Designed miniproteins, single chains, continued (5). Designs and how they scored, part 85

Each design is a single chain, and the fold is of that chain. pLDDT is the mean over its residues in the fold that is shown.

## One batch from the design tools (miniprotein)

Design m18937
Fold by ESMFold2-Fast:
Structure m18937 (fold): chain A 128 residues (1-128)
Amino acid sequence: DYIDLTIKNLEKLYGKETAFLIAMGIARSLALQGKFDEAIKLLEAVIKHFPEYKAAAYLELGRIYFLQGKYDEAIKWYQKAIEEADDSDYRLKARAYENLAKVYEAKGDTEKAQQYRELADIYREKAK
């Protein structure tokens, strides 16, 4: 699999964290181009090769489904990102709650959108 080989080569050249950040940047770029299947395959490889960063990869999966208008799938992945995040990963939890607020706004659920926005604000303050 060329994706697996690419991630292994990035890790060898740049180390684990930088390889993860590069792969996440490529996945975001692919998603913005509408190449959702390619972005998803890359994120699946990221989860496989960098399980310590799986929560961040789940957050990006949620964004990809949101960009496709697949709101219920986006909610599932954002919830999984929150569940798999370390208790002290306040920045990731803040971002996940912000993205949940955006999904519920898109669904017309203004009350849930406000509740998740307030949670995002709480976790953003804890991350300072």
Scores: mean pLDDT 89

Design m18938
Fold by ESMFold2-Fast:
Structure m18938 (fold): chain A 51 residues (1-51)
Amino acid sequence: SEDTAQQVAQEFVAKLRAGQSAGQADLEALARQAGLSVDTLLPYVEKELAA
């Protein structure tokens, strides 16, 4: 769902902002856990990074 994608994107971006090593593999793992594709998450991740 949109809410799930938003929450997962926020979690990933918070990890990046905390200075933790996070890349494509971490995003793929979070997407899989949430039942989403990376393609579904990318717009939300970009929006969070732009905020």
Scores: mean pLDDT 77

Design m18939
Fold by ESMFold2-Fast:
Structure m18939 (fold): chain A 110 residues (1-110)
Amino acid sequence: AAALRARLLELAGEVSTDIVDLYNKYKDLPEEERKAIEEILTLLAQAASHIAAGDVDKARELIEKARQKLEEYKAKGLLTDEQYNDLTSLIEKLEKAVEEAERLIAEARA
């Protein structure tokens, strides 16, 4: 239990660092574009918290909502190609973190 929790916290910490880095990269954008990115990053931060808690199903739900918002905001012209690519890479990193979390949980229960 304690060893599993520590490893889940490490996974969540790694992706949380990348979330903070993108927030800082884009914090000085115009309000409308900034709010679009902040909404996606907030969903991903919530997903990272659920990874830390071992709630991988809720983390997957939040990542899927982030993908839906990403495509919506790209279609509305609120995201540049660079911003879209940065957010897509972060979403893919969280999807890999969920896969690793599921593996760690399965191993701990075996």
Scores: mean pLDDT 88

Design m18940
Fold by ESMFold2-Fast:
Structure m18940 (fold): chain A 86 residues (1-86)
Amino acid sequence: SKLDEFRGAIDYLDRLIAQLQAQLAASTNPQLQALLQQLIDLYTDTRNQLQQAYQNNDIDRALTIMRDFEAQSLALGDQIAAVLDA
C-alpha cells in the first residue's frame, strides 16, 4: 500500500540521519557543519511528521510533507554543494 511505502521512507530517513551525523562529526568546516545540522534537523522533523501521518492513515498529509521536504532538502543540498565547490 502507499502507507507501507511511507513506512519505508521513514526507515530510509533514519539511515540518512545516521550518515549525516557521521559526516557532521568528521567535518572541520564550520559553514558545512551548520548546513549539515540544518539537514539533520529537516530529516528528523520530516520523519517525525511522516510517522504521525502513518499512524493516522493520512496519505494526503504524508504527500504534502514529502513535497515540502523535497523542496527544502534540494535547497540545502545546493548550499552544501556550493560550500564544497568553494
Scores: mean pLDDT 85

Design m18941
Fold by ESMFold2-Fast:
Structure m18941 (fold): chain A 90 residues (1-90)
Amino acid sequence: MTPEEELERLRDAVLVDKYINGEPLTEEEKKRIEELIQRDKEVGELVRAYWRARRTDPAKAEEYRQRLKELGVSDEDLAKLDALVDRFAA
């Protein structure tokens, strides 16, 4: 990851924290939060579909996994999701 990409991710984390705390946002920050919310909504829907498909349809689960990667979910985060599924579905 470049320093520029790392700073962008840190800024996104700060914006999410401000939004959760109900702090005032600038117009630029509001637009960024709307982008992150829409992305998180799509990711959340895919995560639920992935968890269900992993138990019943491995091919479909792989398709959802690839789509999550396309939306920017890291391999590390996917591995954490896999560990959570295994723990709670044991």
Scores: mean pLDDT 70

Design m18942
Fold by ESMFold2-Fast:
Structure m18942 (fold): chain A 61 residues (1-61)
Amino acid sequence: MKKTITYTFEAETEEEAERMRDALVRSLELQGAKVIDSRVEKVEVDGKERWRATVTAEYDE
């Protein structure tokens, strides 16, 4: 059975969010997970501009 988990991180800069995304993707792939989606997008949280990194991984049970 396969399961999907989505991870999200917020950073103050696009470069920081991209570094977090890339590090997470690498870590998940090393753990045997299949990364099916990864993105970095600009968001507003509590009236402040932030960058959100989102990674979705599929695991085989």
Scores: mean pLDDT 80

Design m18943
Fold by ESMFold2-Fast:
Structure m18943 (fold): chain A 64 residues (1-64)
Amino acid sequence: SLPVVDAVGRTPEQSIRDALRLTERGLARVDRVLASDPSDTVARRNRDVLVDGIRSARSALDSL
């Protein structure tokens, strides 16, 4: 059977893996900001969101 693809021709697995890679890159950028200024409350909040996003993406991949 052919895999299901989204509007840009990606499978659900590929879309989740792409989102995971982007989120992991975002986390690395936020970690660099926090290394320079550990008191940045916006960066800490963004880090929490990105960590939760990575957890959710990995859970979604495990469900495919």
Scores: mean pLDDT 80

Design m18944
Fold by ESMFold2-Fast:
Structure m18944 (fold): chain A 89 residues (1-89)
Amino acid sequence: MISTEKGKLEVSGEVYYLAGVVAKLTGDYEKAVEYYKKAIEEFTKALGENHPAVAITLEELAEALEKLGREEEAERYRERAEEARRAAE
C-alpha cells in the first residue's frame, strides 16, 4: 500500500515538473516556481530529499526564481540542489 502511494506521488511529481518546464519555456516564471515547488514536495515524499529527481527540480526552481529577480531564494535552492545531487551520486 505505501509503495503504491509513493508511486502515485512520483507520478504527480513528474506531472508538476513537466508543467513547470512548460511554464518556464513560455516565460511564466511565477507559474514555473509554483509547479516546481509542488514537484519537489511530491518527489521528496516518494523518493526522499536526496534523489536526483529532487536535485534537478531544485535547479529548475532556482533558475525560475532568478528570472523573477529573487536571487537570494534562487541561491538557497541551488545550494540545496547541489547537496541533494552529491548525496544521491
Scores: mean pLDDT 79

Design m18945
Fold by ESMFold2-Fast:
Structure m18945 (fold): chain A 78 residues (1-78)
Amino acid sequence: SAQARLRQMVDAALDGDFDTALRIAGDPRLAQLVVQLARQSDQAAQHLSQGDWQGFQQHLQKAQQLRDQLLQMLEQQQ
């Protein structure tokens, strides 16, 4: 499923395994968006650890937008 593929790519990117993320994506543009999603998730976690709920919510919303976009793109990838 698209969601399972996205989860595998995000997990690989969070582990620093960008070669695996690119291989699963099959498209450098999709892999780049996955890296952006991982970055937004990390920033959300950082703001949460600082007690910055507003910063957490802003980065979480961006991560959710990127996730939805990636899922749509993966579903349309054939």
Scores: mean pLDDT 81

Design m18946
Fold by ESMFold2-Fast:
Structure m18946 (fold): chain A 72 residues (1-72)
Amino acid sequence: DDIYIVIAEFESEEAAKAAAEALLNSELGKKIIGITIIGNKLYVATKTKEDAEEVAEFLSKQPGTKSVKIEK
C-alpha cells in the first residue's frame, strides 16, 4: 500500500501546532496514520490519496497556512 504525506507550511510553530490539534479533533483525525511537527511545518501521513487530499484541503483553510502539498 502507498503512503501519502501531506506537508503544510505555517507562519509559525504555534500555528502549525494549532492546525495539528484542530485536524486531530476533526473527523479527519481517524484517517491519519502519522503526524509530526518540525518547526513551522506539519507532516501528515495517510493511507490513500483521497484521505491526503481531504487533509490538504482542511489544512489549507487553517489560520497561518502558507502552503500545502502532497507527496507519495
Scores: mean pLDDT 86

Design m18947
Fold by ESMFold2-Fast:
Structure m18947 (fold): chain A 95 residues (1-95)
Amino acid sequence: MELEEELKKMEEELKKKVEEFKKNKTAAAGAALAKAMIDAMLKALELAGYKITSKSYTIEEDKATNSANVTGSITFEKDGEKETITISGPLKAPE
């Protein structure tokens, strides 16, 4: 099914970004992984039939700690029900 192909592509992209962050442990690699994770989440929500009504988030590189700081919120709706996910916290290099 087409859905399985899209999910597999998202999995491969996430694996690639995780490996890059694990290997390089840079703020830029962390920010790239954070963006890929958010994009995968948004795509999964849309594939599940949710409509993204608002997204407001920032990904900031912290070169002093080799991390990416993510803050923001995403609002989505389905069948008249609205939900908001709050995103907050540092994404640090994997051990």
Scores: mean pLDDT 76

Design m18948
Fold by ESMFold2-Fast:
Parts: sequence; C-alpha cells; structure tokens
Structure m18948 (fold): chain A 73 residues (1-73)
Amino acid sequence: LPSREEIEKELEKMREAGAPEELLEYIELVLNEEYEKAVELLLEHREKVVGEGDKEEIEKRMEEIIAEAKAAL
C-alpha cells in the first residue's frame, strides 16, 4: 500500500484545487478501506469524477492505490 501519508497529501491537494465532492468521497472511501463502495461511486459518477476531477490522471492514481492495497492483502 502507498503510505497513508501520501494518500492524505493527495487528498489535501485535491481539496485545495476544489475537487468535486464525489471525488473527495471516493478518496475517503479508499482511505477507509471501503474499496467496494469506492468502485461503486466511480462507476456511478464516472463522468463527474473523471471530467471534473481534472483528467484520467486521478483515475490512474486511484487504481494504483486499490491495486497496491489488494496486493498487500
């Protein structure tokens, strides 16, 4: 797993950039190890999360976090 410290820094950075609430909640769900709910939010709000959350760069980071978490288990 990437350190929680790195995830927290990304969360603060996105919050300062004015990320949409859906994206922030997605990140919080990942941080709380609620991966199934995080995937559900991403699926339901894909256009809002990707389109308003800057670009696929955010999706890539989130997928990396989930993949690392699964590998650690």
Scores: mean pLDDT 63

Design m18949
Fold by ESMFold2-Fast:
Structure m18949 (fold): chain A 88 residues (1-88)
Amino acid sequence: GRQALADEIVALLEEMLKLLKELAPEDVPKGIGLILNVIGAIVEAALREGVRAETIREALLGLSEEALREVLAVAKEELEKVKKLLEE
């Protein structure tokens, strides 16, 4: 359901933030940019669907399952990019 998708997206964002703390100082701006790509996807979906929210979690819970799946795909792609920054 929508709550499970929203919870997974939040968990991926929390993992990205955790990994950001483990990046070399020179890679932190790149890591921030990757997180902002996920936030941008959430904002675009919320604007498209007329969702009003004060928090990221509220915005996600207001989205359709289709929009949540689109955001989840972006979050998974951007998390893999953050992981690659740690491997270099």
Scores: mean pLDDT 86

Design m18950
Fold by ESMFold2-Fast:
Structure m18950 (fold): chain A 81 residues (1-81)
Amino acid sequence: MPPAVDTLANLSDEERKAMLEGLEKFVEAAVRSLNASPEEREELRRLLEQAREAIDAGDVASASRLIRELSERLERMKARA
């Protein structure tokens, strides 16, 4: 399922973690399909870890921003030929 960052504040901690896990698996699949560089893969992993930390801290604003950055980065990687 695509992430619904606008509703992040209304989700339980378990639901937010499930969203992050889904995004993580989607990112990994996209990285493999796009033959992303090791640097790009590490950057995406760091963003996922930061988003997880923000969710654990209850910082919904930071979590939403980080999840959005992950989605935008994936879309940019898919768009470039």
Scores: mean pLDDT 70

Design m18951
Fold by ESMFold2-Fast:
Structure m18951 (fold): chain A 79 residues (1-79)
Amino acid sequence: MTQSQQLHQQGRAIYARGLSTDQLRDIIRDRLRRDGSVTFYGVSPDEIDRVIRAARDAGAGSFTVTEDLPGSYLVRVRR
């Protein structure tokens, strides 16, 4: 298995804390249209559902949830 096959993407991850569901949806929609993906960091386990719901509403086809720090998650959203 080759772990060097990582997708090289340029872009800044967005800090998710303090964002409303409407703000998340609008950010995801714009980023998916422009870049095809968006990454959020600083997501608590309880807030993952809100990010995923906003992503689906914005037209996302897939999402990946990864533990970035203990108790803090990184959510990647793709068209």
Scores: mean pLDDT 76

Design m18952
Fold by ESMFold2-Fast:
Structure m18952 (fold): chain A 56 residues (1-56)
Amino acid sequence: PPLSPEEAARLFVEAFAGASREAILAYLERQVAEADPARRARSQAILDAARRILEE
């Protein structure tokens, strides 16, 4: 099955640990903006989870 939004966000943040918080969030915001309506909810959930992880 596909990864949960929280798992996907954690793996993304971990994989891009060399990037700034701002750059990671900007990339994910673009993914939400460019997503079709069916994928936008998942992309938004991943963005929201990444914001929570990076807020710490």
Scores: mean pLDDT 80

Design m18953
Fold by ESMFold2-Fast:
Structure m18953 (fold): chain A 90 residues (1-90)
Amino acid sequence: LWEVGEETARKTSPDKEVLEKALEEAAKTVKWLEENYDRLKERIHSTEVGTDLLEVALQVNRELPSSTPADIAVEAVATALSKALVEELK
């Protein structure tokens, strides 16, 4: 997770294909969460982990190097959210 943030910082000036892919992944994850949040909310809170999806996203964004562009940082957040959901729904 934090390694993803470090990798993103080193690719601050990627080509547009990489940037577009990162934005698509981020938008896809956000859209899926918004559409399914009402269903997941109760299931997530019923787990022992007590993970707050928003807090996971904020932690990943906070761990990113200061030079990381916001648009690219969203990909790291989306990846962390997807991984956290998979772990909690096991």
Scores: mean pLDDT 55

Design m18954
Fold by ESMFold2-Fast:
Structure m18954 (fold): chain A 87 residues (1-87)
Amino acid sequence: FDLERFKKLIESLPTVEEDPKQLEVIRKVLAGEENFSEEERQLLVDILTGRKPLSKETKELLLSMDQADFDRLLKAYLKAFIELNLE
């Protein structure tokens, strides 16, 4: 699974007007934050699995990512996924 395929997935998802919680969690990931609430972990998983529509701002942020940003996002996702499944 690579950045190009991920961007195509993001482009294909339904767009919603506003979701400030989605935008905030992605910004935290890109800032190198490692500690997330249960709600933030669930949002991160939902975003990366395409289970939830994305706001325009969230899509723009995700589509602007380079490889290093994407690697941070995948690491945060994997950690969140593991932590949610251990609860």
Scores: mean pLDDT 77

Design m18955
Fold by ESMFold2-Fast:
Structure m18955 (fold): chain A 136 residues (1-136)
Amino acid sequence: SVEELIKKLRENPDDLEVIKEAIDYLANSPTLDVRLAAELAVALAKTPNLTIFYEAARYASLQPEPARKYLEAIVTAAFLLRGLDLSSSSVDLPAYKPLKPSEITEAIAARAIADVLEAYGLPQEVVDAFRKLAEE
């Protein structure tokens, strides 16, 4: 279940297999689960292991469309929340100040995902769903 995956991500943010399980769930779901997407971004932004972050980004990039573009936005949001430089990006992304791991919440991750989705020109209905989650 989504709740079990969210619990696993929160308890094991450094477990690449749990991260891959969440990516697989999002890639194979008929609708994007916005809470799981936000919690995946939180886990990726909080992990002290950059190797796990880059392996997760690679795994997301191997997923089929249309899920791949949403997974790319989730990974990009986590990258921004880590304060990593995206100056080589083909899209003009909003600036985020680097946050401490303790400051990274589901609401902040949802806002970052919404900003990236909007910058990528993805459907407004999906952007609005993440905006709503960010206000909760």
Scores: mean pLDDT 81

Design m18956
Fold by ESMFold2-Fast:
Structure m18956 (fold): chain A 66 residues (1-66)
Amino acid sequence: MLEEKLRKAEEELKRAKEELKLLDDMLARQRSLHPDAEVPPRFTELREELERKIKEAEEEIRRLKE
């Protein structure tokens, strides 16, 4: 049980960090090409969701390793 929970939390952390990095890289390229372009609200919401998931996964991993 504990090991499975840790594995799942580590997987979620890796996935969320990778998705956040890809999203940030994409947005950085768009800003470089079109500095005045407005970022769609959907991307801002997704970024906040991913940051929340990262924080939750990190806290879960920390608690499981206590």
Scores: mean pLDDT 78

Design m18957
Fold by ESMFold2-Fast:
Structure m18957 (fold): chain A 90 residues (1-90)
Amino acid sequence: MVTVELELSGLSEERKERIKKEAEEIANQPNMESVKVKIKEPLHEAGDEYKIVSKEETVTETSVSYKETAVDTKTGEEATFELTVERKPK
C-alpha cells in the first residue's frame, strides 16, 4: 500500500480532512510509492488571504517535490506548503 505522510500545523480539522482526501487521491494513482504533505499556517483564521512569495519544484526520475511560501496579506505571517510525491523505482 502507498505511504501517506501528513504534517499539518495551524490548520483547522476541516482543512486537515480535505488535505488528507487530496493526498489519498494522489496516492491512488498508478505506480505511487509515497505522498508527503507538510503545511504550516499561522494560527489565525480570520481573513486567510495569502500571496505567494516563492515556489520551488524539484523533479527526479522517481519523485516530484514542490515547496511554496506564502504571506498572509493582513498579518505578514508566512505559510509554508510542501508536497513530495514518490513513484516506484524502475
Scores: mean pLDDT 72

Design m18958
Fold by ESMFold2-Fast:
Structure m18958 (fold): chain A 76 residues (1-76)
Amino acid sequence: SPVDTLKLLAQLFPGATVRISGKPAFPLTKENAPLIAEILMKDPTAVAGILNSKGELLAVIGYDPKKKSVKYSFLN
């Protein structure tokens, strides 16, 4: 599910934040996963960034309404 994917990403990126266009930054935590999922699901055209504590981009995420899933790409 979108929430479970975001919980997984929270485990992979401890201390990270999610930046979604037009929204305040959200801590990427298991507790915030449902809220982040809801925001992405309301705007499937949005591309959100996962950023570390230094503000460096770690991954980009979005919502796929056809698959009803969060899609993500890791940056090296």
Scores: mean pLDDT 83

Design m18959
Fold by ESMFold2-Fast:
Structure m18959 (fold): chain A 72 residues (1-72)
Amino acid sequence: GYSKEQVEKAILDADKDGSGLVTAEEAAKAVQSLAPGVNAEAVAKGIAAGDKDGSGLSTAEEAVEAAGDVAG
């Protein structure tokens, strides 16, 4: 297992622009690096579904919540 803090750090490390926003693909890759058994496509879909404005970008907090539901 991994903690929310570990997931948040991995997602923030994937944020190349330092904006606090990440794409669903970048966040899914970060989660998969911590939990290799997790389905990256399912994580990416969960994060994209949490994107309330449809921009294709999510905050680290939104990505952590979506990843937690999928990773179990």
Scores: mean pLDDT 69

Design m18960
Fold by ESMFold2-Fast:
Structure m18960 (fold): chain A 100 residues (1-100)
Amino acid sequence: SIMEVLKKLSELVKEMVELRNQLVANPADGATAEELARLLREILELLKPYVSNEEAEELEELLAEIERAIAAKDYATALELADEFLEKVNEIASEVQEKL
């Protein structure tokens, strides 16, 4: 159900914020950056059935940019892009809640 999806999304967003804060505290921590990217992928896959094709494509492109920054060990850029991803996810969550 949509309510179960929103509950799971809330849990994943909480985990994302915790990993984001860990990366801020330890900006050279590649393992934390890789875990963050994995979690963002899980959030995207959870949201895909509930978003437009355009929104899904924007999130996929943003995630690809994050993954490239991590591969380049540019964790500062990865963190900035992850914050953009979080902002988009929060907007989508608000839109999904309006449909309940």
Scores: mean pLDDT 84

Design m18961
Fold by ESMFold2-Fast:
Structure m18961 (fold): chain A 62 residues (1-62)
Amino acid sequence: GPIYDANALDREQVRRVSERALTAAGVPRDVARESARRAAESPGSGLERLGRAHRDALAASA
């Protein structure tokens, strides 16, 4: 079930953390930035958003 309080992450923080993590993992800066922004706007938990950012960045960089 939805625990909105536990999933209340600031979109900007999710975006910044995702971008830095993807860039550190070797994803191109532009791809990492776009994927992180998209993931931060997506519904779901922080882990789900990070997972989407990672998958999206890998797909976009392939």
Scores: mean pLDDT 66

Design m18962
Fold by ESMFold2-Fast:
Structure m18962 (fold): chain A 70 residues (1-70)
Amino acid sequence: DAERAAAIAALDERIRQLEEEMRRFLQEATKKANELAAEGPFDVVEAATEKVRKLRAEMAQARAEAAAIA
């Protein structure tokens, strides 16, 4: 089923892009946290981690949907 394959491919690419965005966001947050060491960079890193966790949950759901389509 070409339509099913296309849907899975689209979700897979979206997940890949979200993962890359997540990594870049975390990298930048870590950099800023290091520079803000004087005021406790830990909150910035923690907030970034929570956002990453949310993105991962959304990606997992998209993968489950792709599997259900297959």
Scores: mean pLDDT 72

Design m18963
Fold by ESMFold2-Fast:
Structure m18963 (fold): chain A 75 residues (1-75)
Amino acid sequence: SEETERTHEIGLLIQRGLTDLESAKEALELVEKEIKEAEKRGDEETVKAYRFIKEKVEEIIELMERHGKPPSELF
């Protein structure tokens, strides 16, 4: 399904985001889009799931922007 394909794409971008800031930012944009679409249809469970993913992606972006390096190079 389209939802399954988008979830898979977001997962791959998050994995790449551990080594690439642009992939992490792209994953954040897709997660925010999925949250908005789920909110429009009243799907509270999907909203909660993607908000959790958003929090983790934001943590990755914050670490990379603060240190100028992906998390894999910080430790």
Scores: mean pLDDT 73

Design m18964
Fold by ESMFold2-Fast:
Structure m18964 (fold): chain A 60 residues (1-60)
Amino acid sequence: MEKEKERLLKAIEEVMKKRKEASTDEEEKEREEASIEQAKKLIDEPEVQEKGRAMEKELA
């Protein structure tokens, strides 16, 4: 994966992992994990990259 896409994907993973850790429901945890997998699959889409940039700013 290109470094830019890797960076954005890591930002998405970090935000989703925080949500997963905050969840008390196993189904919610699986949903957050599925969201991470979806982001990996769709990271080439401009909309997903924009979402990653927003999450990167949220983590700052």
Scores: mean pLDDT 74

Design m18965
Fold by ESMFold2-Fast:
Structure m18965 (fold): chain A 94 residues (1-94)
Amino acid sequence: SAEELALRAIELARKAAEYARKAVEAALAGDLEAAEAALAEARRLLAEAERLLAEAEALGAPEELLAEARRALREAEVEIGLAEVAIAVAKIVA
């Protein structure tokens, strides 16, 4: 259903944010391999969440769920941006 797609988008966006935070932690620990792997997974999950949100919108999911999904996606994008900066800094100080 459209609601199930929106809920799945929220779930994947939140998981993307979790992986982005793991990437920051790995970068701060000097584990660049783990940091880049976690960032790659965060990006993959965000892309899947964006695809599911687009499908949910097309199928007429409730605006309340769409608004929550858009908020979760924006939060994941911010966390991924922070992870990208953390990895870039870690590479300079390595």
Scores: mean pLDDT 91

Design m18966
Fold by ESMFold2-Fast:
Structure m18966 (fold): chain A 58 residues (1-58)
Amino acid sequence: LKELEEKRRRAERHQRLLEAMANGDFDKVNEILREEGIDFEVESAVEAMKALAKAMKG
């Protein structure tokens, strides 16, 4: 059950991360990643920023 709870927490954090990115709240994104210390979410945030940069240039 601990494993299931942790998986759900991770999924929820990932969704919060994406929502913060969508709202343009990068400070919150960085804070969430820092508190969790999760490499996967760090890469996700970078990819989102790159996508936004491409959209702005286009």
Scores: mean pLDDT 61

Design m18967
Fold by ESMFold2-Fast:
Structure m18967 (fold): chain A 67 residues (1-67)
Amino acid sequence: MVLSEEEKKKLEELVEKAVKIALELDPSLRGQEKEVREIAKKIAEAFDYSLSPEQIAKQVVKELKSK
C-alpha cells in the first residue's frame, strides 16, 4: 500500500491513540510502550487501516496476553 505524508501522519495518530487506549485497558503494559506501538502499527497495516483506535488497542492487549 502506498501512503502519502498526510496519510502517514494520520496513521501515526491512529497508532498513538490505540497505544493510549491499550495502556488504559492494561496499565501493566506501560513499561512496554515501544512493543505496544509496534504491535499496533502491525495490526493497523494488517486490517488496511480500517480498524478504530479502540479496536486496535483491544487486539494489541490480546496479542500481548496470548504470547
Scores: mean pLDDT 77

Design m18968
Fold by ESMFold2-Fast:
Structure m18968 (fold): chain A 83 residues (1-83)
Amino acid sequence: MEELILLGQMYFNRVRDSDGTISMAQFRAVMQQIAQRYGIPQSIVDQAIQIARQADTDGDGTITRDQFVQVMQRFAQIVQQNA
C-alpha cells in the first residue's frame, strides 16, 4: 500500500533533524502511530523495528531517509502478506 509509505514519509519529515535523519526512538514512535491508524499488529511493528536496526549499519542509533524508505517498503510488503 503506497499510502503507508507516503504516511511514513510525512511523519519522517515532521521529526527529522536538520541532517535528514531520525533517531531509533523517533522511528518507533512513527511506526506505532501508523500501526494504530491501520490496526497493524504489534508483531508486524516489531519486525519493522528489527529491519530498521539492520539498516543502521553504523550502530549510531539514527536512520537516514533512504534507509527509512527501504524499511517502509519492506513493512508495506509484510502488511500485504499478513492482510
Scores: mean pLDDT 72

Design m18969
Fold by ESMFold2-Fast:
Structure m18969 (fold): chain A 71 residues (1-71)
Amino acid sequence: SVKKFEEKLKELFERGIILSDEKIEELLEKYNIDEEDKKRLKEKYHEKVAEYIRELLTSAVDKALERREKE
């Protein structure tokens, strides 16, 4: 179901695991998600990945600026 798929993705994100598009497709198939819902869920996942990456980059930049560490 869609809910179970989203719960699994949330669990993986909490563990710091980012799945490839191929892995996401496998999970969508495993949870018997309808083709129409697959597109929507993939877009939503891409948004979450982008947000997570942005957060990581922001944290890394902030830490670099704080330390002023480039010799």
Scores: mean pLDDT 73

Design m18970
Fold by ESMFold2-Fast:
Structure m18970 (fold): chain A 61 residues (1-61)
Amino acid sequence: SEEKLKKLKEAIDKAGKESMQLSLKGREEIAKGPPSEAPAIRRQMMQEMVEAVSKAMEEVK
């Protein structure tokens, strides 16, 4: 269980870094698009961050 927890923490840390990159990309899209699309882009960013964490957890089981 400790070994699995270590792998899970490492996977979460990796997903956190990937989520940061996705957040930066989302902010760029908001800057390029019309203000009316900003809420939809923010929702997409949140979803992608959640999915990154979920995928990391699935890799550990």
Scores: mean pLDDT 75

Design m18971
Fold by ESMFold2-Fast:
Structure m18971 (fold): chain A 84 residues (1-84)
Amino acid sequence: EKKKEAEEKLKKRLEILEELRRLEEERELSAEEMAERMVELEEPESEKEREAVALLGRALYEEAKKLGDGVELLRREEEALLEA
């Protein structure tokens, strides 16, 4: 079950990074927008969890800006994980 939880988080992370990459190419995205999307996808039930997810979203925003093309590599990792 822990493995399933990690896979689900990885999948959500990849989807957000892929979407963020497209927006970055067309227009600049704010870190707050990334945080809001993370909160919507995770649907945290506690305020502490919501704050943690928002922080994660901001970190992923910076990571996505650096990676750009790195999103492609993360997609391959997701597919490999599903095949394993």
Scores: mean pLDDT 64

Design m18972
Fold by ESMFold2-Fast:
Structure m18972 (fold): chain A 67 residues (1-67)
Amino acid sequence: PALSDAERRELADAFGISVAQVREIEARLRRNGLVLSDEEIAALAERYGLSVAQMRALVEILRRKLA
């Protein structure tokens, strides 16, 4: 399964990040077998200006859509 461009835009708007940033997280999840460590989640949250809780929520949504 894959995300549509509409789903990427919806997530970008919901989390206050760019579509390019959603694609970056998606690509990282695909490379890592749909898992990210707690350290990777924290680093991405800091980079993207999200809380760790917001990044965890985004990662879980993306993981379920890509599974």
Scores: mean pLDDT 85

